# Designs tried in a protein design run: designed miniproteins, single chains, continued (4). Part 18

Each design is a single chain, and the fold is of that chain. pLDDT is the mean over its residues in the fold that is shown.

## One batch from the design tools (miniprotein)

Design m12599
Fold by ESMFold2-Fast:
Structure m12599 (fold): chain A 90 residues (1-90)
Amino acid sequence: SHMAENILRLAELSTSDDPFERDVALALLEIMLAVTKLTARRGRPEDLPEIRDVLAALKRASQHPDPEVAAIARDGAAELERLTGLRAPE
């Protein structure tokens, strides 16, 4: 999904040595997570495949070497799991 692909790209961009690029990437990552959480709260079955793709992307990003990126990804995945009852892949 485009959302899941963008989350992975933003996680990589957040490792930029440019503080401005890193801050923009982190802000966009948080916005994309907020949008996904709003989608999850709607409770629509047709949105579940996209949310599963996002959960898989967040599990990958939770292993990121940047502790801030990893924390955002872990917290985002946990919240989406709570909202949907879905489980991120192991």
Scores: mean pLDDT 80

Design m12600
Fold by ESMFold2-Fast:
Structure m12600 (fold): chain A 88 residues (1-88)
Amino acid sequence: MKALSPEEVARRQALIDELWPYLSESAKQEIEKFKALLEKTLDKESAQRSYLEFAITVLYEELPREVLLKAARKHNDQETIAMLEALG
């Protein structure tokens, strides 16, 4: 699996941060719990990629697709845009 560049990581984290206040408290807790588990189980790079992927999945499940797609376009997260368009 190809590692995300520091710029791709920053864009996806910025997207997550922007939409974070709109998630349920339960969803926030699940993301943080999974992140902590990954950091204990996987190497830093794999843990980071898996955390970002899981957070985007939770955002996709909790929020309207159009809201997530708009945020992904705003932050120029091309992987998330491609994923959402493929699911559409």
Scores: mean pLDDT 81

Design m12601
Fold by ESMFold2-Fast:
Structure m12601 (fold): chain A 61 residues (1-61)
Amino acid sequence: LAPDPVLSPETAVEIARAMIAMLESLGLEISEEERQAVLERARGARTFAEVVAIVKEMVDA
């Protein structure tokens, strides 16, 4: 895999939204509070891997 580029906060939030939408399409019910918290944390993410970790934390624990 190529090195991950540094993400803008906007791009990180868009990736998080896409992941949440995918999970919802698979039948996962996500509250508005949970969605907002994930998107807020995603703004601080610098790489794709960090966004994935934030979304995974929401669904895994």
Scores: mean pLDDT 76

Design m12602
Fold by ESMFold2-Fast:
Structure m12602 (fold): chain A 59 residues (1-59)
Amino acid sequence: STPEERTKALNELGSFMVDNNYPAELQGQAVKVVNAQLDNGKSAEDAVNEGVKFILANR
């Protein structure tokens, strides 16, 4: 993924996390999930969806 796609994905994930006041450890793990998805060639949208799904499963 491009640096611009990574920035967009992490900003969208960050907005979701700020609005819902999740624990810092869970937030850090979700960021790692998004980065891993982007590193594996997933779109920004798919990466954010996997990060959000991770948070909802582990909250």
Scores: mean pLDDT 81

Design m12603
Fold by ESMFold2-Fast:
Structure m12603 (fold): chain A 67 residues (1-67)
Amino acid sequence: PISERELAGFKNQLDLAIEEGTTDYLPGVNEEEFKKIVELYKVSPEEALRLYYKITGKDPFGRPVFP
């Protein structure tokens, strides 16, 4: 399970990239990059996807999480 602190940290990283005008991190994040993040933080891909969707309402690619 992902903690509230980890959730906030993940969201903050994303918001910082956008606010600093560094959108390169968002388009640079592909499926493989996302998997690396999941492995580094040792969370399940399903939990990571739900986490991302819960924060932004969509994944980093603008796709819905599981139809």
Scores: mean pLDDT 50

Design m12604
Fold by ESMFold2-Fast:
Structure m12604 (fold): chain A 78 residues (1-78)
Amino acid sequence: SAAAFEQLDTLLQEGLLAYSKGDFEAAANAFEAAADLLEKHPEVFDLLNARYSSVPLSLSAVEYAAKLRATAAQLRNQ
């Protein structure tokens, strides 16, 4: 859905901003929330690809969610 797409984009932006500020807990929380959203709404990843279309991503929604969760786990172990 459009709402899920905007929420995903917002969560990814919040995670990156928190990371750039050294707030690893906030970054991990945002990336985990983004992964949860992708797992519930895998079509949102297709909409992201369709909107930005500049480079085809070689990852599926499930693979991208898994990477976000792995990143969050690493940030929590800092």
Scores: mean pLDDT 78

Design m12605
Fold by ESMFold2-Fast:
Structure m12605 (fold): chain A 94 residues (1-94)
Amino acid sequence: HMEEVEKQIERLRASLSRALDRAEEIVATFPDDVEEMLKKYAEVLKELGYPDEEIERRINLFKEFLEKYPNVSVEDIKDLILVDLAFRLFAQEG
């Protein structure tokens, strides 16, 4: 009754865990300066195969967010990038 569903859930959990681990390793290399951090984020998106137009749109949305919330911490910014990268990496695996 549940064997195939349980196996699929296990595969999804393993895939998500790997995506989170990869995103964490990537973000751990990022500088604390916001401009340099966004530059590295754009470089990672390009390496993942996103077109320049989509990368520019994403970075601009992030800049608009920072204009609305100027008091967000560097760690909060890194966490937001980590979550975005984790979802992108997960989507590429299945």
Scores: mean pLDDT 84

Design m12606
Fold by ESMFold2-Fast:
Structure m12606 (fold): chain A 81 residues (1-81)
Amino acid sequence: SPIEVPGPSQEEADALLRLVEQLVAQGVPADVAERAVLLAYGLLRAGKSVEEVAEELVRELGLSRSLAEYIARQVKRILES
């Protein structure tokens, strides 16, 4: 496992916040959007796949499969930039 400082960098934090704002604009409640993005971030940083992250978002937050997969993919893209 990589040795990492806890939490996102400022650049990652700004991108994650923009994703939360985009999800809210699409009709996702703000608290759910924030929790989903942060949970996806933590799981992807822990080395989970997009598919595993989407399963966890469905389980923990009751999101639809399509929304969970969308969030997981967007957070992965933020981490890859």
Scores: mean pLDDT 83

Design m12607
Fold by ESMFold2-Fast:
Structure m12607 (fold): chain A 66 residues (1-66)
Amino acid sequence: SAMEELRRAGEAYRAGDVEAMVEHLIRAAELDPSLAPAVKVVARHLESKGHTEEAERLRRYADSLE
């Protein structure tokens, strides 16, 4: 479920695994496209922390759903 993927993204974030976090967020948005705006907020946060490639991948995917 999308909620399960969000839980996994949170676990990855706490573990410091930004790549795994992004993969789970993309999967969550694929399962529930209404999450796209929230995923874009996370992308902006990642960009502000210097994770520019991961942020761009996440933003591009979310934009494709809106």
Scores: mean pLDDT 83

Design m12608
Fold by ESMFold2-Fast:
Structure m12608 (fold): chain A 65 residues (1-65)
Amino acid sequence: SSMLGARVRELAAEVKALLPRLSPEAAKQVQELLEQGWRYVGDRNYDEALTLFEEALALAKAAVA
């Protein structure tokens, strides 16, 4: 679905916007989740990608706070 693809890109962009605000250790963990998510996007497994991007966003938000 094009809507699912748009949501995946939106989540990934939100996570990437937080990366400069994280410690190097937190940024590394978040980047690893983003890399896994993008692999699922390449395989067109958008549901798995969404789960990983949501985990990445939660981690990034917790690390900034």
Scores: mean pLDDT 83

Design m12609
Fold by ESMFold2-Fast:
Structure m12609 (fold): chain A 66 residues (1-66)
Amino acid sequence: SETRVVIGTGSGKTPEEARKKAREDLQAKLDALRSTADVTVLAETESIEEHDGVYYASVAAKVRVS
């Protein structure tokens, strides 16, 4: 088994929109990885920043790939 970090990112006019887009991006990346391997999510870390009225979210997932 291999451990790696997969990061989803998103931006929006609200923290909720940015978070939603980041999680959708992460899910798409995890689904792509699951097409060729078994993937278990071990931990998630979320961060959100605001710059000039735009919110930027990142969700980092520590995963085990088998």
Scores: mean pLDDT 89

Design m12610
Fold by ESMFold2-Fast:
Structure m12610 (fold): chain A 91 residues (1-91)
Amino acid sequence: SFDVKDLLTPEGERAFLTTLKQIESTKSPLLMDMFARELSKAVLSQLDTFSPEEQQRIAGLLQRALDVARKIGSRIGIEELTRVLEEIKKR
């Protein structure tokens, strides 16, 4: 399972952005769909453990993932990431 807290570390953010760049380079909607589902599930399950400021930093990284999902036409990725971002925005 993915530990969302790692995204708030410099090493975890780097690993996340590297993975996202690799997915973008493959142009695979399937790989993006799988990544977005795992990311969305992890964020939603852990969201209440984070401060509002930490939730905003996570939202920024989710927005970057959503931008990649839109570029490669990952319909499931767009849907899942949009849903999580809207849940954060309601808080």
Scores: mean pLDDT 88

Design m12611
Fold by ESMFold2-Fast:
Formats: structure tokens, sequence, C-alpha cells
Structure m12611 (fold): chain A 92 residues (1-92)
């Protein structure tokens, strides 16, 4: 549903907050890359480009999985990304 994509937008804001609070430059840069990919996916969705939206979400999910597998915030992000990918695939 569209509500799922709104939740993903809210999750991107949480990741942005985590990035801005981080003193680890590499972690900050990777968190920001995830935020940018989510933003690109939401823009692609608004333009009706579901295939590009899925590609951006798949990249974001891969980065989140590689960053910190023990982070509750990243685990929640991965779950939301997977649910959003499955939703968008159902529209194809």
Amino acid sequence: SEDLLLQLGDQALKLFGEAMGSTDIEKRNKLMEIVVLIGRALTAYENGDYESAIEHLEEAKKLAEELDPNSPLLQETIKLLQEAIEYLRSLL
C-alpha cells in the first residue's frame, strides 16, 4: 500500500538522524547512501517507474545488510525495504 512507502520515507528520516549523529565517517557515508537510494526509489514510484524503484530499494537493502547486522534500526530498515520491494513487484 501507499502507507508502506510513507513508512519507508519516515524510516529514511530516522537513518538521516543516525548518520548526522555518527562520528564514524564511513558509517555516516553509507547511511546517507541508503537515504539517497530510498529517496530515488520514492521519486521513481511517484513517476510510475516501478522497475527503477525496485532497483534502488534492492541496492539500499544490500547496503543496509552489509553495514551493521546487529543494529535494530537497520534490521527494521531491511524489513521495510523488503516489504516495499514485494509490494512494488505485485504492481508489475
Scores: mean pLDDT 88

Design m12612
Fold by ESMFold2-Fast:
Structure m12612 (fold): chain A 85 residues (1-85)
Amino acid sequence: MEEALEKLREQLKEAGYSEEEIEEGIELFRENWPELDTLSEDQRRLFELLLKGVKEALDWLFETQAARKKPSEEEIAAAEAKREA
């Protein structure tokens, strides 16, 4: 479990998500899978396969959250103005 979650963190960082967004996603996984620590090795392998299927759903969720945290067009324009000044 922990190794699979670390792999997910790495992939999300490469996709450009912040550490805060990654931790929120990991917490959501733990809420849905509260007893993962009791899983056998075979069950953990199954969980790794499930991560591939849910990654797209998490990417969509984090993209929605990132859109809220991204600078507005006004903030981008203000930053560009400061860069030229």
Scores: mean pLDDT 58

Design m12613
Fold by ESMFold2-Fast:
Structure m12613 (fold): chain A 104 residues (1-104)
Amino acid sequence: DEEEKKKKEESEKMKKKALEIADKMVEEMLKNKSKSNEEIAEKVAKKAREEMEKLSPTETAILESALRAKLTEAAEENPELKETFLLAGKKVEEVADEVNKKKL
């Protein structure tokens, strides 16, 4: 099925892009260790919202999944920042839900 193949290819491209965006956000959080947990989490949520507003509901779900996975991994690798990464993950989930409700 040509349509199924095209959708799979588009999904795979979006997953790769989502992981790249997530990696950059985690790297930015690690560079801003001196800032408050709330300030770092709010900055991540703002960037996630800006990216998600440009995406379809399906692409937004892919980005949310990638961000949550990378934030969880970063929390395990950086126990000192675990609370910051968990707070950022919660805010990203809230943003994804809000953005998708506006598009549906």
Scores: mean pLDDT 79

Design m12614
Fold by ESMFold2-Fast:
Structure m12614 (fold): chain A 90 residues (1-90)
Amino acid sequence: MIKPVEGAGGGTGAARQAMELVPEGADEIRKKGLEGARKATNEGGQAYGSYMGGWAAAEFARKGDAPEEVIEAARYGAENSRKLGEELNA
C-alpha cells in the first residue's frame, strides 16, 4: 500500500504544492516543474526525489522568469515535503 508520505512527499507532490502560486496562464512553467519533479523522483527515490523535484521546479520557474514568490514556494515546498517524508518514515 502506498504510504501517505508518497502522496504528500513524493517529488511530484512537492512540485504540485510549490506550484500552487503559479498562475493558470503559466501552465508551461508548471508543466516543466512537474516533469522535473517526476524525473527526480524516478531517479532519486521518494524522499530524495521529493527534494530534487522541488529544486527542479524552482529552477524551471527561475528560467521562465517566474515571480520570486513562485521560486521561493517551489524551494519551500520541496524542503517541507522532504522533511515530512523523513519524519513520516522515521
Scores: mean pLDDT 52

Design m12615
Fold by ESMFold2-Fast:
Order: sequence, then structure tokens, then C-alpha cells
Structure m12615 (fold): chain A 107 residues (1-107)
Amino acid sequence: DPREEAIRHAREAVELAEKAINYAKQGKFDEASRYALEAAVHAARAAWLASQMDTEKGRKAAELFRKAMEYAVKASEAAKQGKPDEMIKYFEKARELAEEAIRLLEE
């Protein structure tokens, strides 16, 4: 089921983002960047799966997941630069977008 798989990948992306933030708070920026990129991959997979639903809600969720992926990539770049505050702000934006997309798919 593309809807259930999209939600699963989106939730995995949120969990990986939380791991990235925890590593960044420890000064482990290489690990933080790696988990941030894994979060971006799961957000991209959620976007592709949502687009396969062939519904208006699926298309809108896909756009939100693509934007979340872009913010996760920016968070990874901020982590590589040793900027944990910027990384956290980008992940907060990614989380807001992913949660909005999940709500659309659960309706």
C-alpha cells in the first residue's frame, strides 16, 4: 500500500532526524550528517510513494515530503559545517512539513 509505506518512510525520516540532532549535540558532526542524509533518503522515498497514489492528497503530500527532504539535506550541510543550531532549525522545518503530509495521508 503506497499510502502506508509513505507514512512508514516519513516516520523513519523523523526518527533519523532525532538521532542526527542527538549526535550533533554531542559534537559528533560526521554521524549527525550521515543520519541527516538517511532522513533525506526516507523523505524522498515517502515523496515517491505518495506520488504513486494517483490522488490529489498524494500529490500534495509528495510536494511536502520533497520540501522536507530539501530541508534535511540543508540540515546535513549545516552539521558538516559544525552549525548545530542551523541544523536543528532545518530539521524543525522538515518535521513540520512531514507531519502535515502524514496528516493529509491519514485523512
Scores: mean pLDDT 86

Design m12616
Fold by ESMFold2-Fast:
Structure m12616 (fold): chain A 99 residues (1-99)
Amino acid sequence: SMEEFFKKLLENIIEQIKRMKEAAEKGDILEAELSLGVIHLNYAMLVRFGAPEEVVKLVDEAIEKVEQAVDALKQGDKEKAIKLLEEAIRLVEEAKKLL
């Protein structure tokens, strides 16, 4: 079903954010940026296939947090990056509950 497809895309986004947390703990900016690319791809699929507006809005807010986390990591602020990534996971989990 389309609902199961959207849930899978959201699960993929959560998995990538968790990988970014591990990368942030190691200071691995390249791995974090690669995970961000995969997140953008899954988000594009949500939009392309017509996920509910409320789901798209929550994921868009999560991506803003993820982008801020990458910026924090580039500035050497691992603690801020990890906190932002945890906030992003909560937003995507909230989006998943709407499906």
Scores: mean pLDDT 91

Design m12617
Fold by ESMFold2-Fast:
Structure m12617 (fold): chain A 92 residues (1-92)
Amino acid sequence: SDIELVKEIKELYIKGIETGDAKDFEKALTLELELRERREGKKVDKEEFEALRKRESEAVSKLLKEEMSEEEREEIIKELEEVTEKRIKEIE
């Protein structure tokens, strides 16, 4: 069901951000794209979404860098949480 899929997407976003696992985060983005394409038809700009996916997964990967300050890390986490929560609300 869509409810279960949205829950899986949300949980993968949370896990990716918490662990710095870009693969879990990218899986969530891929599932979100597939859900949006299924609901709306092919109105999704795949090139724009791919650019967004690359940018956000790179931000997640930065969370594993030892030289990163605590404040910089917290800022990246906050931004990722805000954008993913907004997108989840759009598909709920």
Scores: mean pLDDT 78

Design m12618
Fold by ESMFold2-Fast:
Structure m12618 (fold): chain A 95 residues (1-95)
Amino acid sequence: MLSPEQQETVRLQLLGQFIDTMDGTILNTTNESLKNGDSVDETRQRVVDALRETRDYRLDWARQESDRLGLPEEVKQALLDELQDISDSRIKLIS
């Protein structure tokens, strides 16, 4: 079982990795659209689609990793809710 300090460290690491992955997805998808000569609307749609796919994959990963590392259910659920809110906010800003 993780100590409270270890629980907070794990939560912050998973949060940071999730944010970095989402931001990387925006950058990489935008760069690919620019190379392809896509319109602004086509680029927006590609980024939104890529973020939704990345979110779903990474939320599942964060759930599995939380279980593997033994995060309490309450801490795990709070983390997953925060990751969902962050991804929804980013998608809404681009949409």
Scores: mean pLDDT 84

Design m12619
Fold by ESMFold2-Fast:
Structure m12619 (fold): chain A 68 residues (1-68)
Amino acid sequence: SRLEELKEELERLIEELEELAKRQPDKRSQIEKTIKGAREVLETEDEVLLRVAIHEIKEYIEELKKEE
């Protein structure tokens, strides 16, 4: 289902954030807060909230990668 696809995409983004937290210890605390929020969104199973979280986290990951 589309809900399962969105949940899988957000889970992949969480894994990417966890790897970035390992490489950027100065930003670890903020990245961990973002991961916690993302996991809370996964529990809602709300497609709108999932899409918003996916969009925001993708932008955050791109900004983090630019600073590597």
Scores: mean pLDDT 87

Design m12620
Fold by ESMFold2-Fast:
Structure m12620 (fold): chain A 89 residues (1-89)
Amino acid sequence: SAAEKERLIAVFDDLAAQTASADPGTLLRTEIYLGATIAQLQALGADQAVIDRGQAVLDATKARVAAQAAQISAADRTIGAQLKLFNAS
């Protein structure tokens, strides 16, 4: 229904605002919920422009989740290397 599409678009807008979060758990949840919301909008026959916009936000969120995971892993490796040097001294 039109009302259901509008409600899902509002949910999408709220989720899009959460993509600015620095919290990895919030970003990962946002990615999952964005994917589910887009799938529901597609099932309801939402306008292609809405779906394309949603997909762009989802793709950007996925890239940010991956970048954050890589940054955390890099920081962990740096700390581990420093601790190894300290313990070897």
Scores: mean pLDDT 80

Design m12621
Fold by ESMFold2-Fast:
Structure m12621 (fold): chain A 93 residues (1-93)
Amino acid sequence: SPEELAKEFVDLILKDPVKAAYFLKENIDRLEDPEFREALVKYLKENAEKLKVPVQKTFLALGFIDPDFYQRVTVLFARDKELRDLLLSLYEP
């Protein structure tokens, strides 16, 4: 389900940021699913304090693995104001 996939992605970010980057590459189409986006926002908020460094590592890894794909995924996240604002808060020092 979209909710289970979103939870798995957040769990991967926390446990293995590099695997989370590969998961995002494999599941980019899921970012167009409103149910997946809603579940992702929910799980990111629930784990925000734990995700700060792991999220940064995930996007850093993605940028090194595939810079063109990284540009596409940042545009997709930026389209949703709530998701964008949430992710930016996780990049604040």
Scores: mean pLDDT 80

Design m12622
Fold by ESMFold2-Fast:
Structure m12622 (fold): chain A 98 residues (1-98)
Amino acid sequence: DELWERVLAELERSIDQGEKLSKRTLSEEFRQRILEELRRHRERLERLAKRISELFNVPFEEALTGIVKAVAALMINDPSISAEEALKMIERAIEEEE
């Protein structure tokens, strides 16, 4: 799926920029864990992206890219958090703004 591949490529670019700005690198194992967990939750991420796209009138690809970056950022900031936990936090925040 070209859309999902583009979203993950943009996430990887975002991580690379973050590493350059912080002068720190993530372990390859941790990078792979983030990507694998995001792939496992693809359907849930796409469902949430559709809700955000509709609520804020933004393109679906932009909404999806924003959500996957947010999940990854939460996991990078606290490696004890799973993608599922990060996703629940984002879902709750959106529900509180509805």
Scores: mean pLDDT 82

Design m12623
Fold by ESMFold2-Fast:
Structure m12623 (fold): chain A 84 residues (1-84)
Amino acid sequence: KPLAIVAVESDLPPEEVYEAIKERLKAKGIDVEMGVLYIPAEWDLEPGRPNLALFFVDEKYAEEVAEAAREIPGVRDVRVSPLT
């Protein structure tokens, strides 16, 4: 089953980004399983880096996850990459 990574940079805690994406997808009738890796800004040695959340999803849902993330206030950037 091909997976993709949806990388979300935001000013929000990564956990809030996950919940907001999940709520938006459910509103559209999409129930997708997501693996998540959270990298808070304070784990970085360089000040000013945004919080990073990496979502590991089925490739067929990657764009829906990315679109949901882009709709969240405080999200700075969303990137989709195949995981191979």
Scores: mean pLDDT 74

Design m12624
Fold by ESMFold2-Fast:
Structure m12624 (fold): chain A 61 residues (1-61)
Amino acid sequence: LSHLTPEQLEQVAALAAEVQKAMNEVKEEAEKNGGKLTPEFQKKVEELAAQLRQRAAELEA
């Protein structure tokens, strides 16, 4: 991780911001459904979490 370029660090920061947006959308969806997420939104959240982990691993390469 210590060998990341400034560009790679910016990319990680941008991904973190996207995850935060997604979490806000999850909150709104939960409010609409009385605290329950739709299956589509659950899958999207899981996919984003998996992508974030994968991107972190790729940056180590």
Scores: mean pLDDT 71

Design m12625
Fold by ESMFold2-Fast:
Structure m12625 (fold): chain A 96 residues (1-96)
Amino acid sequence: GLLARLDAAEAELRRLVAEAERRGDEFAALHLRSALRLVRQARAAVRAGDVDRARFLLEIARGLLLIGRGVAKIAGDEESAELLDRAVAALDAALG
């Protein structure tokens, strides 16, 4: 169900934050932590029975990651862009 997909997305985002921190990639880490916070809020919304709020929070998280990815690509920061692309894929899996 949706809660299990959110658990998987949270686990992947936590792994990506750890990877960004190991690389010293403060830009990716900042954006990934912001998305992780929104995924945690989405999980709380599902537990409260508010699936619409959970989906809205996931869409906001996805949008913020896409903005960060765009900035990274314009800056030529392909390593940050790759981490943010993986985060977007995790959120897409949760939304589908």
Scores: mean pLDDT 91

Design m12626
Fold by ESMFold2-Fast:
Structure m12626 (fold): chain A 100 residues (1-100)
Amino acid sequence: MEPRIDLSGLSLEQKVSALETYLRLLIQELDRLIAEAEANNAPQELIDELRKLRDEAQALLDWLRANGATMSEAEVDALAARLLELTRRFAELHARLQAY
């Protein structure tokens, strides 16, 4: 499944707000998935990869909160691309967890 983040037609401020919302939701889903993986006794390697992805998502959210007010459109586009990479990795790890 191709994750899509649609930022077309939004102002720069609205794009930043949307990316913050997407990152917050991704972190919430990762927290739920980590809890599910631990409850289902999934392999430690899978749990470690989920925790690593959560840490990367949190770092992006912290950076966005610190810099969002002064971001250029190029920086917003770069962060959106990074968030798409994280959502693709989430989908792959979620699919792997369904085997357990």
Scores: mean pLDDT 83

Design m12627
Fold by ESMFold2-Fast:
Structure m12627 (fold): chain A 100 residues (1-100)
Amino acid sequence: MEQLRAELRVLVDNFRDLSKTLDQDTRDQIDAFMDRLMALVDSGAPTVAQIDALKAELQELTAKATKEAVEKNDIMLLFRITVDSGGLLFVLDRLRRLVE
C-alpha cells in the first residue's frame, strides 16, 4: 500500500509538470483531477467504483492532452503523456486489486 501511494504521488507530480506546457483550461482540469485523486488515496478507503470512475476520467484527460501535444507537434510531450498516463493507470489497477 505505502509503495503504491508513493509511486502514485511521483506519477501525479510528473503529470502536473508536463501539464504546464498545455493550455490553461487543460492544466486546470488536470490539476483539479490530480487533487481529487490524491485526496481519495489519502483518505485510505477508496472504493472500486471510485477508482473505476477516476480511471475513466484520466483516460478522457489523457486524450485531451494528447490532442494538444499533436497540435503543437511536441513529440517529447506526447511521449511523456503516454508514459505517465500508462503508469498512473497501472498503479490505479494495482490499488483497485488491493481494495477489492
Scores: mean pLDDT 84

Design m12628
Fold by ESMFold2-Fast:
Structure m12628 (fold): chain A 72 residues (1-72)
Amino acid sequence: DELLEMAKAGAGGEAAIKAESEALKKNPSGDVEVKVELSEEEAVATATAGDAVAEARVPIKEALERLEKLLA
């Protein structure tokens, strides 16, 4: 429930930041647009900066396991 929702939000945010960073490295002068898609298994972020496209993936299961370990 709440832990899974937090893991999804965290994974989505992590993927978005990673994708945006990679897109900006390819085109630092471009306007960046980020799209995040959440599934049961992973968060996928696609960032577009002009003609540059970057994708980042974060496994939700791994994010959830990290969160559980921090709370234990």
Scores: mean pLDDT 78

Design m12629
Fold by ESMFold2-Fast:
Structure m12629 (fold): chain A 78 residues (1-78)
Amino acid sequence: SAERLAEALELVEKVAETGKEEDREELLALFRTLSEEEQLQLLAEIQTRAHEEKDPDIRRRLEEIALELADALAELRA
């Protein structure tokens, strides 16, 4: 749903800012409940956000989040 995708995007920003394991685990748990279309949309939005991010530390964390979520998607769809 649009609401779950919005919640996931808020968690992405929180993880990128805080780097906290708790926030990361919450994001992964939510991501696993999304549809494939929503998972792919979230990954595309994270990629765009990382490209536009001026803070190198936040950009790096966004790139790390994208890789981790892509790995989770691959496992879920295998």
Scores: mean pLDDT 84

Design m12630
Fold by ESMFold2-Fast:
Structure m12630 (fold): chain A 81 residues (1-81)
Amino acid sequence: MKEEAEKRLLDWKENPDDPSLKPTKKINSPEAYAISLVVNAKLNPDNEDLKAAAEIAKKLFEIDEKKVEEEVEKVKKELRL
């Protein structure tokens, strides 16, 4: 768990120009961070570490799927996708 989260942060630091990893700048609470993990997993479906983090986030927090969908759309709009 911690090791996977650290690896994900290292991947973000190693690929700072990856726009799919930067949209989480607006996160200011643990719940928002958990939602961002699920959002990032949906934006990066081939990333197993993000999928694992998203599953953990869903188990630790009662994640509203509607909020996740809203945040995904917001991120896509900010990335101009």
Scores: mean pLDDT 63

Design m12631
Fold by ESMFold2-Fast:
Parts: sequence; C-alpha cells; structure tokens
Structure m12631 (fold): chain A 76 residues (1-76)
Amino acid sequence: METKIDSVLETSTTGDPVDDAKDLVDFIKKQLSKKGYTLTKEEIEKLSDTSAKAILEFVNPEKKETVNITITVTKV
C-alpha cells in the first residue's frame, strides 16, 4: 500500500517571490534527499509580480511513500 503525504505551505516575502520559492525548493530538496526521498516532479510558476507557486513530488521507494508539497510565496 502506497502512503501519500500532501503538504501546503504559504509564506510571504519582501523580495522576489520566484527567487524565494526557488530557495525554499532547494532547501526542501536537500533535506528530503538526505532521508532517501527522490525528486520526481518540480514546477515553479510565476503567478504575478507579487506571487509564485512551486509544486514538488518526492518518492521513497523503500518506504513506498509519495510526498507532494505545494508552496505559495506572496510579496508583502
């Protein structure tokens, strides 16, 4: 049986939402790769001048787990 974990993260920035989304994505990739999760999907989209969205999917074949992460970054 495959376990699916869905996470939604909303955060704010005073900088560039795309650059901050990319930095968060890189951090998450580094942490999860250390725990045996392999990246299977990465999408970063500029929604507007003040918002960006990232979608990540990771799989751990040993644990039969899939992790889906959606990140929204909004400039304030």
Scores: mean pLDDT 82

Design m12632
Fold by ESMFold2-Fast:
Structure m12632 (fold): chain A 100 residues (1-100)
Amino acid sequence: PLLFEGYQAFLKGDYDKAYEYFSKAAKVTTGPTRALSLAQLGIVYYKQGKYEESVKYFEQAHSIDPDLPSIVYRILGQSYQKLGQNQKAQQWFQLAEQKE
């Protein structure tokens, strides 16, 4: 499964392979699975310090599925903090807390 292979690549630090698998998963899936695929792309970009891309993919994921795991919203908040957008960061941290 593409999400599993992408996650395995991510754990090995192979962000190029992780991007390939998660990008393919996002293109060939719909609904919650597509949202998770986009959220995983957000995490890959966050790990690379690409915070603008990170927030873009996380917000796309949330627009498809507003009930993603709390860790997704924590990383989205952290990405906004890195961009100096503290009010948006606080909004997403609050949502993460409500899902725990």
Scores: mean pLDDT 86

